# Designed miniproteins, single chains: the designs that were tried, part 33

Each design is a single chain, and the fold is of that chain. pLDDT is the mean over its residues in the fold that is shown.

## One batch from the design tools (miniprotein)

Design m1127
Fold by ESMFold2-Fast:
Structure m1127 (fold): chain A 73 residues (1-73)
Amino acid sequence: AVEEAKRHVEAGIAAAQAGDLDTAVEHFRRALAIPGLPEEARNYLRAGVSAARAGDPQTAIAAAKKALEYLEK
């Protein structure tokens, strides 16, 4: 479950870096659908979705990277 969430977050970061914010939102939401994630990771993923929807790839990437930190620990 955690590894699946990490894969989606990493794919979302890659999409945001390529300027594809719609795909980034899709991947972050797929990660959020996985049960049992730390609350901090979920909060950062929600922030990443909001930033991507607002057209802010830098903030979306930063939030997603923080989510990965909580998923890896």
Scores: mean pLDDT 85

Design m1128
Fold by ESMFold2-Fast:
Structure m1128 (fold): chain A 110 residues (1-110)
Amino acid sequence: SSLLQRMQQLIDELRAIRAELAALGAPQAILDTIDSAIETIQRAVELALQGDLLGTIGQILALIGEEEDLRRQLRQLRAQGGSPEVLALIERAIEVIREAIRVLLELMKL
């Protein structure tokens, strides 16, 4: 599979996770962070394909910030006795975002 095909699969997985979290009544702040991460990934891909190295780096830094925000929200929700199903989906979203960062770094080499 191409790096672009892999990235599309990661975006689709984040959208699916977001939809499942919304259906389970996850906090709006978590949904907003995932929505922001999806937008950041899409913008980073566009900039990488245009050869905008500095713009792509800026989006990767934003995506790291969104991943850190999700980790903080996960810790808070876990401390409050959040649903195990919701917690597992947030953990999966974090893993997908980390994979997207890795794929973006590979795209910058093209």
Scores: mean pLDDT 90

Design m1129
Fold by ESMFold2-Fast:
Structure m1129 (fold): chain A 67 residues (1-67)
Amino acid sequence: MEEEERRKKYREEVIRILQKEAGLSVGQANTVITAFEKAGLTPEEILRLIKEKGPEYVVELATKLFE
């Protein structure tokens, strides 16, 4: 149960960062998260990738994942 709340909090943080730093809408940020989830990443792992590589890199990578 705690894992679902933790996942939701990380998902909300990813959306917030992508919206503020990369200029994405909530819908666009959700598309990015969905692309990474289909590739087997958790929202926490997506957040770590943003902190390591930057939000713009993460958006570009997500675009390649659903091609």
Scores: mean pLDDT 79

Design m1130
Fold by ESMFold2-Fast:
Structure m1130 (fold): chain A 87 residues (1-87)
Amino acid sequence: MKMTPEELEKMKKLKEELEKLLKDYENGNISPEQFAEKLIELLKKLGINNEYMIKSLKELAKNDPEKFKSNVKLVIRIMEQEIKKAE
């Protein structure tokens, strides 16, 4: 699927914000729950307001913070590949 320039810029910004949140979490500056809350706010800013996805993210951050962190890292890598394909 061909990504528009506007979608590409939004994805780049989301990736940068996710990398910053991940670094803050790994440095102990924020809790897993705070990480999930900030991620949800980023998703809402992009127009993504899926109740089931929001609930799943909160549950993962609370019950399995290491898996939550691993999933965020995977998403960042997928975003990097999509950005490179669009450039």
Scores: mean pLDDT 76

Design m1131
Fold by ESMFold2-Fast:
Structure m1131 (fold): chain A 62 residues (1-62)
Amino acid sequence: GPSSPEQQKLVDELLRESLLTHTTPADLQAEIADLEEILAKSKKPMPGLQRLIALLREVLAE
């Protein structure tokens, strides 16, 4: 895992680029839906999960 906020942002950017290149929109939609269900059931802020969902939504919007 990343050891700093700057490294985390770089990892997120690389992940976004990889997902745009190697993942289908259908796969992204399914993953987003599953993660959103997990988040909804927890009813608590999960910053890592919320950040991942936001990143996947941005990739899907491309």
Scores: mean pLDDT 74

Design m1132
Fold by ESMFold2-Fast:
Structure m1132 (fold): chain A 61 residues (1-61)
Amino acid sequence: MPSFEELAARVRALAATMPPSVQAFARAMIDEIEGDESLSEEQKAKAAADLLALLEATRAA
């Protein structure tokens, strides 16, 4: 699985191609995941991957 940093970069890149409201949402979610001290590095990477999948599904619809 890619690292959290690699997945966060993919989320930011994808969100940049989407409307400003989605960009703001993606940024807030990545900041929340990154700042969550209760999550392991692997859990942060999974959360970022789940967010990436959500954004890809939203763009495809």
Scores: mean pLDDT 81

Design m1133
Fold by ESMFold2-Fast:
Structure m1133 (fold): chain A 82 residues (1-82)
Amino acid sequence: GATEEGIRIGAMGGKLMRLGAQTGDKQLAAKGAKMALEGVKKLTDPLIALAGGMSALALAKASGSEEAEKYGKEAYEEGLKK
């Protein structure tokens, strides 16, 4: 369902953000953050969505990418909105 797809997409986004942070690839981190945002948008459970958004923002900040931080903040705001 949508929640399962959201969890899978969010997990992949998190992996890409972590890889971007480890390799210094800011574009990869931004792609991961955008993917994590799309994952959070698909989540309907408020606690899972908030946890996903918080994780996305933390990973985005760790990446040093301003574009990733923008998407991470949007993911956190989507999580709060649920």
Scores: mean pLDDT 83

Design m1134
Fold by ESMFold2-Fast:
Structure m1134 (fold): chain A 103 residues (1-103)
Amino acid sequence: MTDELNEVIERAKKEIEQAKKDAELFRKAFTTDDPEVNEIAKELADTYLKAVEYRALAEVYRVLSKIDPSFEPLAKRYEELAKQYEDDALKKFIELQIVESSK
């Protein structure tokens, strides 16, 4: 159990660090002369990072809930937050595509 917890924590840290790098690359890719495009891209990058962070936390608390059932409500809460931010990121991505297509 301790090995499973350590493994999921290490994976969570790596996923979050990768998401930070991906978000930064995305912001750089959308540094344009159009401030509207730049702002939507920034919002998308921030929302995407939060989605990955909450997904990683959901997995950590899921493993913790196998050890102690009192962590089950936290696992469910972070799962719902992950889904919310994943949906918000998708909506922002669609918004960015529409604005880009309009230019």
Scores: mean pLDDT 83

Design m1135
Fold by ESMFold2-Fast:
Structure m1135 (fold): chain A 70 residues (1-70)
Amino acid sequence: MLDVELLRNGKLVAKGKISEEDLKKLEENPEEAVVTVYVDGVPLRLRLVNVKVEKKGEHAIIEAEEISLV
């Protein structure tokens, strides 16, 4: 699991954890992907649209144009 900051249109909306598998899925499918982010231990299944991923050491920053619950 990597620590993640989830941003929507440049604004921080959540901090949580993501699997390396789901992070790779976002990198491979930046137009639209469904991933699970763990926020305070709770799994949230999220649909992200037009995603940019920045991996900085032990942390990842995920910026999306749209984020919705599945």
Scores: mean pLDDT 86

Design m1136
Fold by ESMFold2-Fast:
Structure m1136 (fold): chain A 70 residues (1-70)
Amino acid sequence: SQLDKFQQSVQAYIAMANQLGRPDVAAEIQQLQQDYIRAYQNGDYLGATKISFRIMAIASELWLEERKRK
């Protein structure tokens, strides 16, 4: 499902953050994942959408960092 794909993407970002030595970023992504699920379950679709954009912004920064390293 689309939710399963979202969960898989989030887990990949958490793994990437940990591999880059950024457990602080991994923890932030985990918290945002929980906030997304909570917003979605409460019918706050605007809030859920904003959280997904924040996760994507963090993912973009991680991809940039990875490209600079290896």
Scores: mean pLDDT 83

Design m1137
Fold by ESMFold2-Fast:
Structure m1137 (fold): chain A 74 residues (1-74)
Amino acid sequence: MEEKTRELAREIARRLNETAAPDFAKWVLEKLIKEGVPEEQLERVRALLTAGFTPEQVAELDKFIEEVKEKLKK
């Protein structure tokens, strides 16, 4: 059962990465940053959301995260 759940999670991640995944990742991470989630947990969620992303998609997401964090430092 756990193995089937893990396979399903991989398939969901793959399909999301093929479609609206970058916009979805930005939405999730922005909410977590605004909620003050610890950096360690934020990095774990980022790793899950960026599974299968291209280097360009990862760079774009990281730039977005940095911009959100910079706004909160003001």
Scores: mean pLDDT 73

Design m1138
Fold by ESMFold2-Fast:
Order: structure tokens, then C-alpha cells, then sequence
Structure m1138 (fold): chain A 81 residues (1-81)
């Protein structure tokens, strides 16, 4: 069984993955519209999973704010496709 501190680290690592997915969609001119949609879908799923983990762990408000910022970026990217 992981400690709550270890679980928070794992959830934060997942959130870094989401940031990377968003960055790839924003910076890669070679991606097709379909490839961008797949990455956006993956980012949305990863955000939902990490948001649930942070809720269970009573994560600090600063982390919750970061999740909301990433959700907003993904929503904006989805509207551009």
C-alpha cells in the first residue's frame, strides 16, 4: 500500500504527462487533425483520472487550480480541431 505522500507524487507525475500531451499538440505542426484529437482525448482521460486521485487525497488548492488550468487548455484545444 502506497502512502498518501507517494500517491500524491504519482498523481503529480500523471499531471506532468498531461502537460506534455498538451505541449505536443500545441508545438507539433506535423500532426494530423485526427492525431491531435486522439492526444486531446487522452489528455482529457488523464485529467479526469488525476482529478479523482487529488480529490481522494485532499490535495492542496494550488494543485486543484493547476488541474482546472489544464482542463481549460484542453477545452480550448478541442474547440480548435
Amino acid sequence: ELTNEQKLIVAQMRLIGVSSEIWIVKTSSGLSEEEKRKLIKQAKEDIEETEEMFKELNAPESIKKKVEELKKEVEELEKEI
Scores: mean pLDDT 80

Design m1139
Fold by ESMFold2-Fast:
Structure m1139 (fold): chain A 65 residues (1-65)
Amino acid sequence: GGPEAKRSAEAAKEAAKRGDATAAAVAGYQLGMSGGNRELALKAVAAGQAGDAEAAAEYAIQAAE
């Protein structure tokens, strides 16, 4: 991913530190759609729907790779 993908991954980490599962999941989805791994982006969304902010952020970061 480009510099913007890296910046979005940092935003996902910060959302997880706040316990904001929805924000972490949204960041993961956007990262996957903008050039990251699509399956990992979907896993981030699923983790966010389950209320697991930490897992959502982890998948979002991996999607940015």
Scores: mean pLDDT 74

Design m1140
Fold by ESMFold2-Fast:
Structure m1140 (fold): chain A 90 residues (1-90)
Amino acid sequence: MEELVERARAIEERAAAGRLTREEWLEAARIAVELNSLRNTDPALRPLEEAYREAALYLAERLDAAGRAAESVVEEARRLFEERLRRLLA
């Protein structure tokens, strides 16, 4: 958990300083997946998990019949994640 908290703090600082890059968003998604596998025991990580969940649900609802998403849909999911994080950190 300590390592996840440190990584989450770094993402929060980057979000506060400006837009998250695609790579930073993927790191946040990995943190959220790891958090879910360990159960959500740290309240400080909840905003990150909530932001990722919203973006993931947006993406999941817009997959085509073969389970593929257009690049524009993936980009919109990343944007929603960034926007949600900024609101939670404000």
Scores: mean pLDDT 64

Design m1141
Fold by ESMFold2-Fast:
Structure m1141 (fold): chain A 65 residues (1-65)
Amino acid sequence: MEEEERERKIQRLIEEAEKLGLKAYEKDGEVVVRINDDVTVSTGKAIRLMALAFEEGLGLRVEWE
């Protein structure tokens, strides 16, 4: 349990989501990605983000606006 490394991993995942044009933030030690009608996320991009979260041992959640 390393809080500083977890925070860095969370920040990296947020940056990856932002590169895809998504809004992302941390909540309860997990990365939350917000999607609205103006943002189309391909299945491949969604799978990529989930894979990155899994590799880093982080939870990833999707919220629709």
Scores: mean pLDDT 70

Design m1142
Fold by ESMFold2-Fast:
Structure m1142 (fold): chain A 68 residues (1-68)
Amino acid sequence: FTEEQKEVLRKGAEALEKEPDNEVVHKVIAAELKALGFTPEQVREAMRELGYSDELADKIVAALEKLE
């Protein structure tokens, strides 16, 4: 993963921790990750590498999957 990809993922994780039920935040994060070429599997792998919980990774993956 690139440094830019990891930075966007960190910012997304932080935003989700602050506003876990805000679907607008979820959509923005998902759109940014999709633009950077992330697949659901890559999000889970990168989140694990960065030390985030599987629960938080699942929330980001769910938002990404909703975009199709």
Scores: mean pLDDT 77

Design m1143
Fold by ESMFold2-Fast:
Structure m1143 (fold): chain A 94 residues (1-94)
Amino acid sequence: DKLAKVDELLEVLKTEGLDSEKAKKAAKELAKLIDESDEVFEYTKERLKKIFEEDLEAFLKILEILEKEVEEDQTKAKELIKYAKELLAKDNLS
């Protein structure tokens, strides 16, 4: 189940350190899954919005790792990062 794998990868990104090899591997795997599937892309957007609302520290950590590990040609993963940055921009107005 690709959606269950997204939840596993997000948990790794929340719990591992920024310089962790596990976090880097999880970020690369997540970015690849996002780029391969519209369903994974939409599901990951929903999960990130919930994390943003419930745990800002975890959200910021996930965003930093994804920005560092996403490849230039991973268009959907880059669009997800843009969405995450738009959530932060709106929150900074409040």
Scores: mean pLDDT 81

Design m1144
Fold by ESMFold2-Fast:
Structure m1144 (fold): chain A 113 residues (1-113)
Amino acid sequence: SEEELRELVERALEIAEELLKIIEEGIADPRLTEEQKKELQELKKEVEEIKEQLRRALEERASRSEVLELLAELGRIAREVALIFEKAGREDLAKRAQELAERLKELADEVAE
């Protein structure tokens, strides 16, 4: 239903906000290299763009396929963020980012049903 899809988009927006917080923690971390911080800043921009698209999807009654594409992109970003933190030795942030990627996969499966 449209109501169920809206609830799934709201959950995706919450995950996007959690991912932004994890990225900001990495950008502020003196243990990360300048190259890693630059990669995180570019991924932050991508998350902010997807968040805006998710907000528009919520307002404009987007299709299931459009929501699935946004969830797939957000999941890709979460996995890239996790890899950056793994390489940086930030196992705590890598795990948090990976957990968000798994939550996005579960949401995508719910949207596809």
Scores: mean pLDDT 88

Design m1145
Fold by ESMFold2-Fast:
Order: C-alpha cells, then structure tokens, then sequence
Structure m1145 (fold): chain A 87 residues (1-87)
C-alpha cells in the first residue's frame, strides 16, 4: 500500500547511516519493485526515474558517509512525491 511504502521510506531515511553500501543498494532495489505496484503509471515512472538517478550517483561515490547521505536524500525525495500524491 501507499502508506506501507511511505513508512518503509521513512525507516530507510532514519537508518541510512547504519547501513552498509550493499544493504543500501539492496534496499533501493526493494523500493524500485514497490513503486512498480503503484496504480498511477505516471507517478510510478517519475519515482522509478528518481530511484535510477540515485543509483547512478551512488555508484560513483566511494565515501560511505556521502553514499549514505545520497541515499537518504533520494528516499526523502521519493517520500515527498508520495505525500504530494496522497494530498
């Protein structure tokens, strides 16, 4: 559900700095699969583009703390897009 996805994203933002690079990348794949199930195709495409952009930026980052920060910002952007859709 939309509410479960928002809760999952909020948990990921809170715990981003406690996760390894491998765990963060695995969580991005989980989020990507969850957004594909959304009923709004346009929203799903926009969110997928945001996730793909986040993955590409993260692939180039060697510093763990910056990697975690990029992930957290990406999750925040997706959460905010979902909250606007709910409104």
Amino acid sequence: SLEELIAFLEDLVRNAFNLSKEELLAKLEEVKEMVKTLPDEKLAEELTRTIERTIEVMKEEKDLERFQLIFAIGMQEIRDMLLKYKS
Scores: mean pLDDT 83

Design m1146
Fold by ESMFold2-Fast:
Structure m1146 (fold): chain A 89 residues (1-89)
Amino acid sequence: SSLVELLEKHAEEIRERVRGELEKVREAFAKTKDEAEIEHLIAALETARRELEEMAKLAEEAGRLDLAKEFRELAEEVEALIEEIKASL
């Protein structure tokens, strides 16, 4: 279906984008001493996690359990970074 083809095409782009953003957040966190900036980084990660969970649901509804698993694994990577940042505070 057109939805499945769209999800497949975007899955790799989303993976690359999310992993790139996680690296940028790690770099920003290493440089900042500003609590408000850290809270902003956590909020951005929480938004990304929610978007990945929504995409996983859409993939599952489309019958693509493989893509749903991939998006959930990315959401887990985002959650792990959120917990890493919180544990460092």
Scores: mean pLDDT 79

Design m1147
Fold by ESMFold2-Fast:
Structure m1147 (fold): chain A 88 residues (1-88)
Amino acid sequence: GAEEVMEAERERALALFREALLARFGDAPVPVSEVLAVMRELGFTDAVIARFAELARERGVTELTPEEAVELLGEALDAVRAEALAKL
């Protein structure tokens, strides 16, 4: 159903993001500003980028490994989806 499609798109977005970070920076920690730049280049929405930046600030992180960045993107995507569904 719709939930399965949304989960598949979420996993695809996370995989694409991880691949882009690894290709540019390897497995080393990346400044949050550089992670946000990659998100913009990959075409993530302003809502997702803003939520990602907010979550990074709340956690007090200035750098993220690719795995940490992917986890945080997952949380940002989930939060934006929940907000969008609440407006229906």
Scores: mean pLDDT 83

Design m1148
Fold by ESMFold2-Fast:
Structure m1148 (fold): chain A 71 residues (1-71)
Amino acid sequence: EELLSDEEIEKYKKFIEAYNNGNYDEAARIYAEMQGAPEVTPLLTTPSGKIVLEKKYKEAQEKLKKQEEKK
């Protein structure tokens, strides 16, 4: 279920902004931080990792959209 704190909202915002700006390296770093595993950042910049980032980007968009609808 959804449980977004102010910190999570800020992280999702940063992730979405980086992805939208084409800063996939930064988006990968933020995603890795969300997982608690920053060491995987280099793996997320590979073609396979890009697919994971796209999935996470869509998830982040959905979560933020749901959060906005609550208010």
Scores: mean pLDDT 70

Design m1149
Fold by ESMFold2-Fast:
Structure m1149 (fold): chain A 69 residues (1-69)
Amino acid sequence: MSLEELLAQAYELGYRLGKAIAAGDDAEVARLSAELAAVVAEVERRGGPEGKAAAVKAAQAGTNAGLAE
């Protein structure tokens, strides 16, 4: 998976996490948080601290969008 694909995945998982938070679905929040942590760890493993920062920003943007919907 490319860096761009991983960042897109971080955004999508963040979006779903935001939706789950808004719905009060604690089980889904836990599951999505674990998946997102794995994606962030993979980006950090490949691109170091700068990659991690980009993945965290993508995830936060997704979460904000999911909460706003």
Scores: mean pLDDT 84

Design m1150
Fold by ESMFold2-Fast:
Structure m1150 (fold): chain A 92 residues (1-92)
Amino acid sequence: MDLTEWLKENADKFESVETLVAWAKERGIEVEADEESSAITLTYEGKTVRALSPAEAGFKALALDAKARGEEISGVDPVTGAEVTSADELVI
């Protein structure tokens, strides 16, 4: 799955923290947003990733969802510009 293309096609799902939270909850991904810093924390099966924007959070949430389904992923991290080929690269 091309995460960059999917995010572009489904940008409405990641337009706000509210839409991101709704989408992520349906997939078992926990989302916590800090209103003061706009930092977003995603938790999946005890593993945590952090994001500083809804777009970054959406990219990471997509990768976690794809991993849960056993799907191969590819894309470019919108913050670092690094190529991503596995969800394991995004989880600490």
Scores: mean pLDDT 69

Design m1151
Fold by ESMFold2-Fast:
Structure m1151 (fold): chain A 60 residues (1-60)
Amino acid sequence: SMEELYKKALEIVRESIEQGESLSDAAMRALKYLLEQGVPLEKASEITGRVVQEVQEELS
């Protein structure tokens, strides 16, 4: 489901940041994951943007 994809993308971004990667690199990992799952670019970009916003709010 889209909810499961969102949760996994969020996990990828959080884990990447914890490992010392930049937010931009973490976002690209999440985007790549979504594209590999067959999510269209428009939707993958939307999900990635929402995930990045959520993580930025957590870090503020």
Scores: mean pLDDT 86

Design m1152
Fold by ESMFold2-Fast:
Order: sequence, then C-alpha cells, then structure tokens
Structure m1152 (fold): chain A 96 residues (1-96)
Amino acid sequence: MAEKEAKIKELLELAEELYPYLEELQEYMKKLLDLPYLEAVEKAAEELKGPEMAEKARRYLLLTAEFAKAIVAGDDELQELAEKAFKPLEERVAKE
C-alpha cells in the first residue's frame, strides 16, 4: 500500500513539474523523430531545461511505463489510486 502511494505521489509531482513545459517539449520532440521515444524526450528536456529536467522526464516515463504494465497485469488498486491522485491535476489543466 504505502509503496504504491509513494510511487504515485512521485509520479504526480513529476507530472506537475513537467506540465508547464509539456507543449514546448512536444514541439521540440517533433525535430527528434529519428530517435527512440525515451531518448527523444530526454534530449528535448535537456536542451530546454538542462540535465536535471532530462532526468525528471526520464523518471516520469519509466514510472508511467511501470504503472501501465502493472495496471494491464490486473492491478486495479494501483489504477484507482492513480486516478484519484491525478484528478485534481487533470481538473486544473482542463480549466486552462
């Protein structure tokens, strides 16, 4: 329980830090279509904000992939915890 909640909190904090730069990051990634997706995201984040942001973007993608695999494998509890944690952020983004 506590470990899943801690990982969801980390993912949410990373998402909140990355969201202000998400549009700029996505536009930059269009120039990196020849790279694998993870490498393209890391390079775009590094060029826009430096190596600290590149590491945060990498961590976000790895946690997102880990959560997606766990949910597909039948971890409904992890899915419910993630949906509940991200709902305030989604509502905030939808109002922009």
Scores: mean pLDDT 71

Design m1153
Fold by ESMFold2-Fast:
Structure m1153 (fold): chain A 94 residues (1-94)
Amino acid sequence: MKMSEAQVRTYALAMARGLVRELRRMEEEGASLEEQVRAVRNWLTNLADTLLSNLDRATAAEVLREAREFILEEYPDAPEEVVRVMEEIVEEVE
């Protein structure tokens, strides 16, 4: 079922909030860096797939960049490897 751009943007923000919550929980529980990187890759790849199914590539990349900015603003102490995998996924959509 095709979502509107507004619905997709709302979904992306909800997913970004969920990922921040999950990453903070993983950090508190002592999850490995590899587990955190895997979680980020899985969440953002699933988000990218949803965006590309509903939006053109340029708009999908824009929404994904906005989601990444939100995550980095809410989790500024994110490990460098987590930041890197977010950048890689955005670049793959562009």
Scores: mean pLDDT 83

Design m1154
Fold by ESMFold2-Fast:
Structure m1154 (fold): chain A 86 residues (1-86)
Amino acid sequence: SAQEIRERWRLAYEKAEEIFEKHKEEIDERIKKEAKNLKEALEVASELTEELTPEIEASVPAELQAETKFMLFILLADHAIKIVKE
């Protein structure tokens, strides 16, 4: 059902936020060091998503891993863009 799909994405988002917050300091340092414009912000967000994929695979149920990875990318991209615009 639509409700089950929404709940799955909500759980995926919560897992992505947990991983993001756990690594927040390292994420901030990496973005500040490597991203100077929008393109580089998105590239760093993509790289960080791939680097954190093993942690997703270790800590997130298999059925939520793809959604969690997508949500983590969105969180990282949004955060990186905000840092670059400052």
Scores: mean pLDDT 89

Design m1155
Fold by ESMFold2-Fast:
Structure m1155 (fold): chain A 97 residues (1-97)
Amino acid sequence: MQFPVQAATLLTTAMLYLSRGDFESAAYYFARATQLLVDAGQTEQAQEILDSFKLAADAGSKGSEIVATAIQGALDGKPEEGLKKAKELLEKIKKEE
């Protein structure tokens, strides 16, 4: 079973945005990669990525919490709702200074 090249490219792009602190763009590309993995029948791989970000969020990574929210939405078949929730969480974190 081969990992989808398109999903791998989107994950690389998402990680680049995440490293730059661009959590909105990172969330978008992680959600898109998750959707491609689900469409390819690789839901377990998408779940492993989500679980990794949830662990980082539990350890205090606010950026990982935003990304996990977007990935969860895509896994639930509601990528747009997940991205909206991720953006709302980002705005809340910004207001906490």
Scores: mean pLDDT 82

Design m1156
Fold by ESMFold2-Fast:
Structure m1156 (fold): chain A 95 residues (1-95)
Amino acid sequence: SAKEKLDKAYEEALKVLSDPNASSEEIFEAMRKFIEAAKEALSSIGKEDKLLEIEEESMKEAAEKTKANGGSVRDGYILALEGIYRKVMEILNSS
């Protein structure tokens, strides 16, 4: 299902982001694959345009929380990834 494919991409991205030895290139590639999976899933239900809004909201929330808590740039990326995943899954669950 679209959910299982997205779950797989999400878990792989979290694995890379949680690895202290992961390079910036590996992190960006994992996130790119996740965003591609999210776009494909949303496109399957005709809601591809929602991805830009979800990314914007999730990045804003992640930046705010990271700044408030004194977190690292990587902490911010993890929060953004989690936010995007949750919002996309909610849309898929409602369709």
Scores: mean pLDDT 83

Design m1157
Fold by ESMFold2-Fast:
Order: sequence, then C-alpha cells, then structure tokens
Structure m1157 (fold): chain A 66 residues (1-66)
Amino acid sequence: MSDETQQKLREAAGTLSNLELGVLELLLEDPNASQSEIARRLGVSQSSVSKAIKRLIKLGLLKRRK
C-alpha cells in the first residue's frame, strides 16, 4: 500500500461529498467496477457516478483512464 495514497485519502475525506466518498471507496475495493455497478451499489444513477468520477479526477484522486 502506498503511504501517499493513504495520506491523500485522509485529507480528501473532508472535501468530498458522501457520493464521491462512496464512489472512491468502491473503486479502491474493485478498480474494474463499472459505473453501472457503482450506481447499483450506492443506489444512485449512472450520471451521478460519472459526475463523482469527474470530481475525483479533478482532485487528483482518480486517473481519467487506465
């Protein structure tokens, strides 16, 4: 596990919404999870997941592509 990743997650937790935190947690558990799966697990629309992913990319917590 990366020390920098853990530190960044702690700092970001105060900045992220509940939806953004949920999306980030699910992607950390399963980096290959689809937007549909994340939406189903969180009980939100795929559009909401897409917006959360864009926000997380802007904050440097996720990469735009793999």
Scores: mean pLDDT 72

Design m1158
Fold by ESMFold2-Fast:
Structure m1158 (fold): chain A 81 residues (1-81)
Amino acid sequence: LLEELSELIEKIKDPNASKEEKLEAVERIAELALEMGVDEETVRELKEKIIEAIEKDDMGTALAYLLELAGLVQEKLREKE
């Protein structure tokens, strides 16, 4: 799970990845967040913001929201210990 999350984040950060590949990675991270029990509304809201930022080529904003979403996934993983 953490390995998959890291790989998806690296794909979004990759300047050679297409917008389509980055958007697919965002959708997969959102799926993982929902599977881990992150709040559905929070996941939807962060996913929308990340997608909008990627579409606008605002990678700084996209990465900020992506790290926020990834942090929530990591928090849920700690709760299961």
Scores: mean pLDDT 80

Design m1159
Fold by ESMFold2-Fast:
Structure m1159 (fold): chain A 64 residues (1-64)
Amino acid sequence: SARREQILAQVRAFLESESENPEGRPPIPRERVEAAVAAVERAAPDLPQNASTLLVLAGRLLRE
């Protein structure tokens, strides 16, 4: 449980940093970030042993 919470917090932090890109790209709305976090959690309910796979999935969901 602690590991799952840690990984989900890491995913959320990553998505939030991506949504606040200062490079002049259009801002990604908070609702989309929240939806991406929820989608990652639903897609990996048993939590994969590889956190990097979740980060890749989260990035794709945020940008799609």
Scores: mean pLDDT 64

Design m1160
Fold by ESMFold2-Fast:
Structure m1160 (fold): chain A 68 residues (1-68)
Amino acid sequence: SLDLEGMARVIAVRVAERFGVAPEEIRIEVRGNEITVSSSDRAAAEATAAALRRATAGQGVTVREEVV
């Protein structure tokens, strides 16, 4: 089964470690087949969204990014 929220949170934690930000600085929200990534750090948000798009390629998942 596709567990989008679990996958997205694991990816966000790895990106946070790479960028030296706290994991909670990258917010993940999953609604159906849509994942929204929010962060005040633009680079972390963009990297998380890119990693999620790559991980979900071909699965009909939409990834949105927002800088707060």
Scores: mean pLDDT 82

Design m1161
Fold by ESMFold2-Fast:
Structure m1161 (fold): chain A 109 residues (1-109)
Amino acid sequence: MEGNRLVEEAVATLSDAELEQINTVLGAVQAVMAAILDEKGALTPEDEALMAEAMTLLLKTLLSLEPAELARLAAEFRAAAGDPEAVLALLRGTPRFAPVAELLERLRA
């Protein structure tokens, strides 16, 4: 709750459709994080901080998107949701999400 209070306030201004689209993208990225953690086997305090920073930055980025772009990205992430490498490729290929991809690559290292 505390770390996401600013984000929670921003979310209150969204339509139901926009909130569903944001949740779709967040769910796909959380699945990538889960796959990275499973591969690493052990989680450090720095890994926890990187995960929190990546999710916060992702949500701030999603909240800054135009409605049409958010809808398009939600559809792409939904299509990629079963493939963590495809989701990472979408993050790397989208300039607005490049910083999120960098944090996830640091988590994987």
Scores: mean pLDDT 77

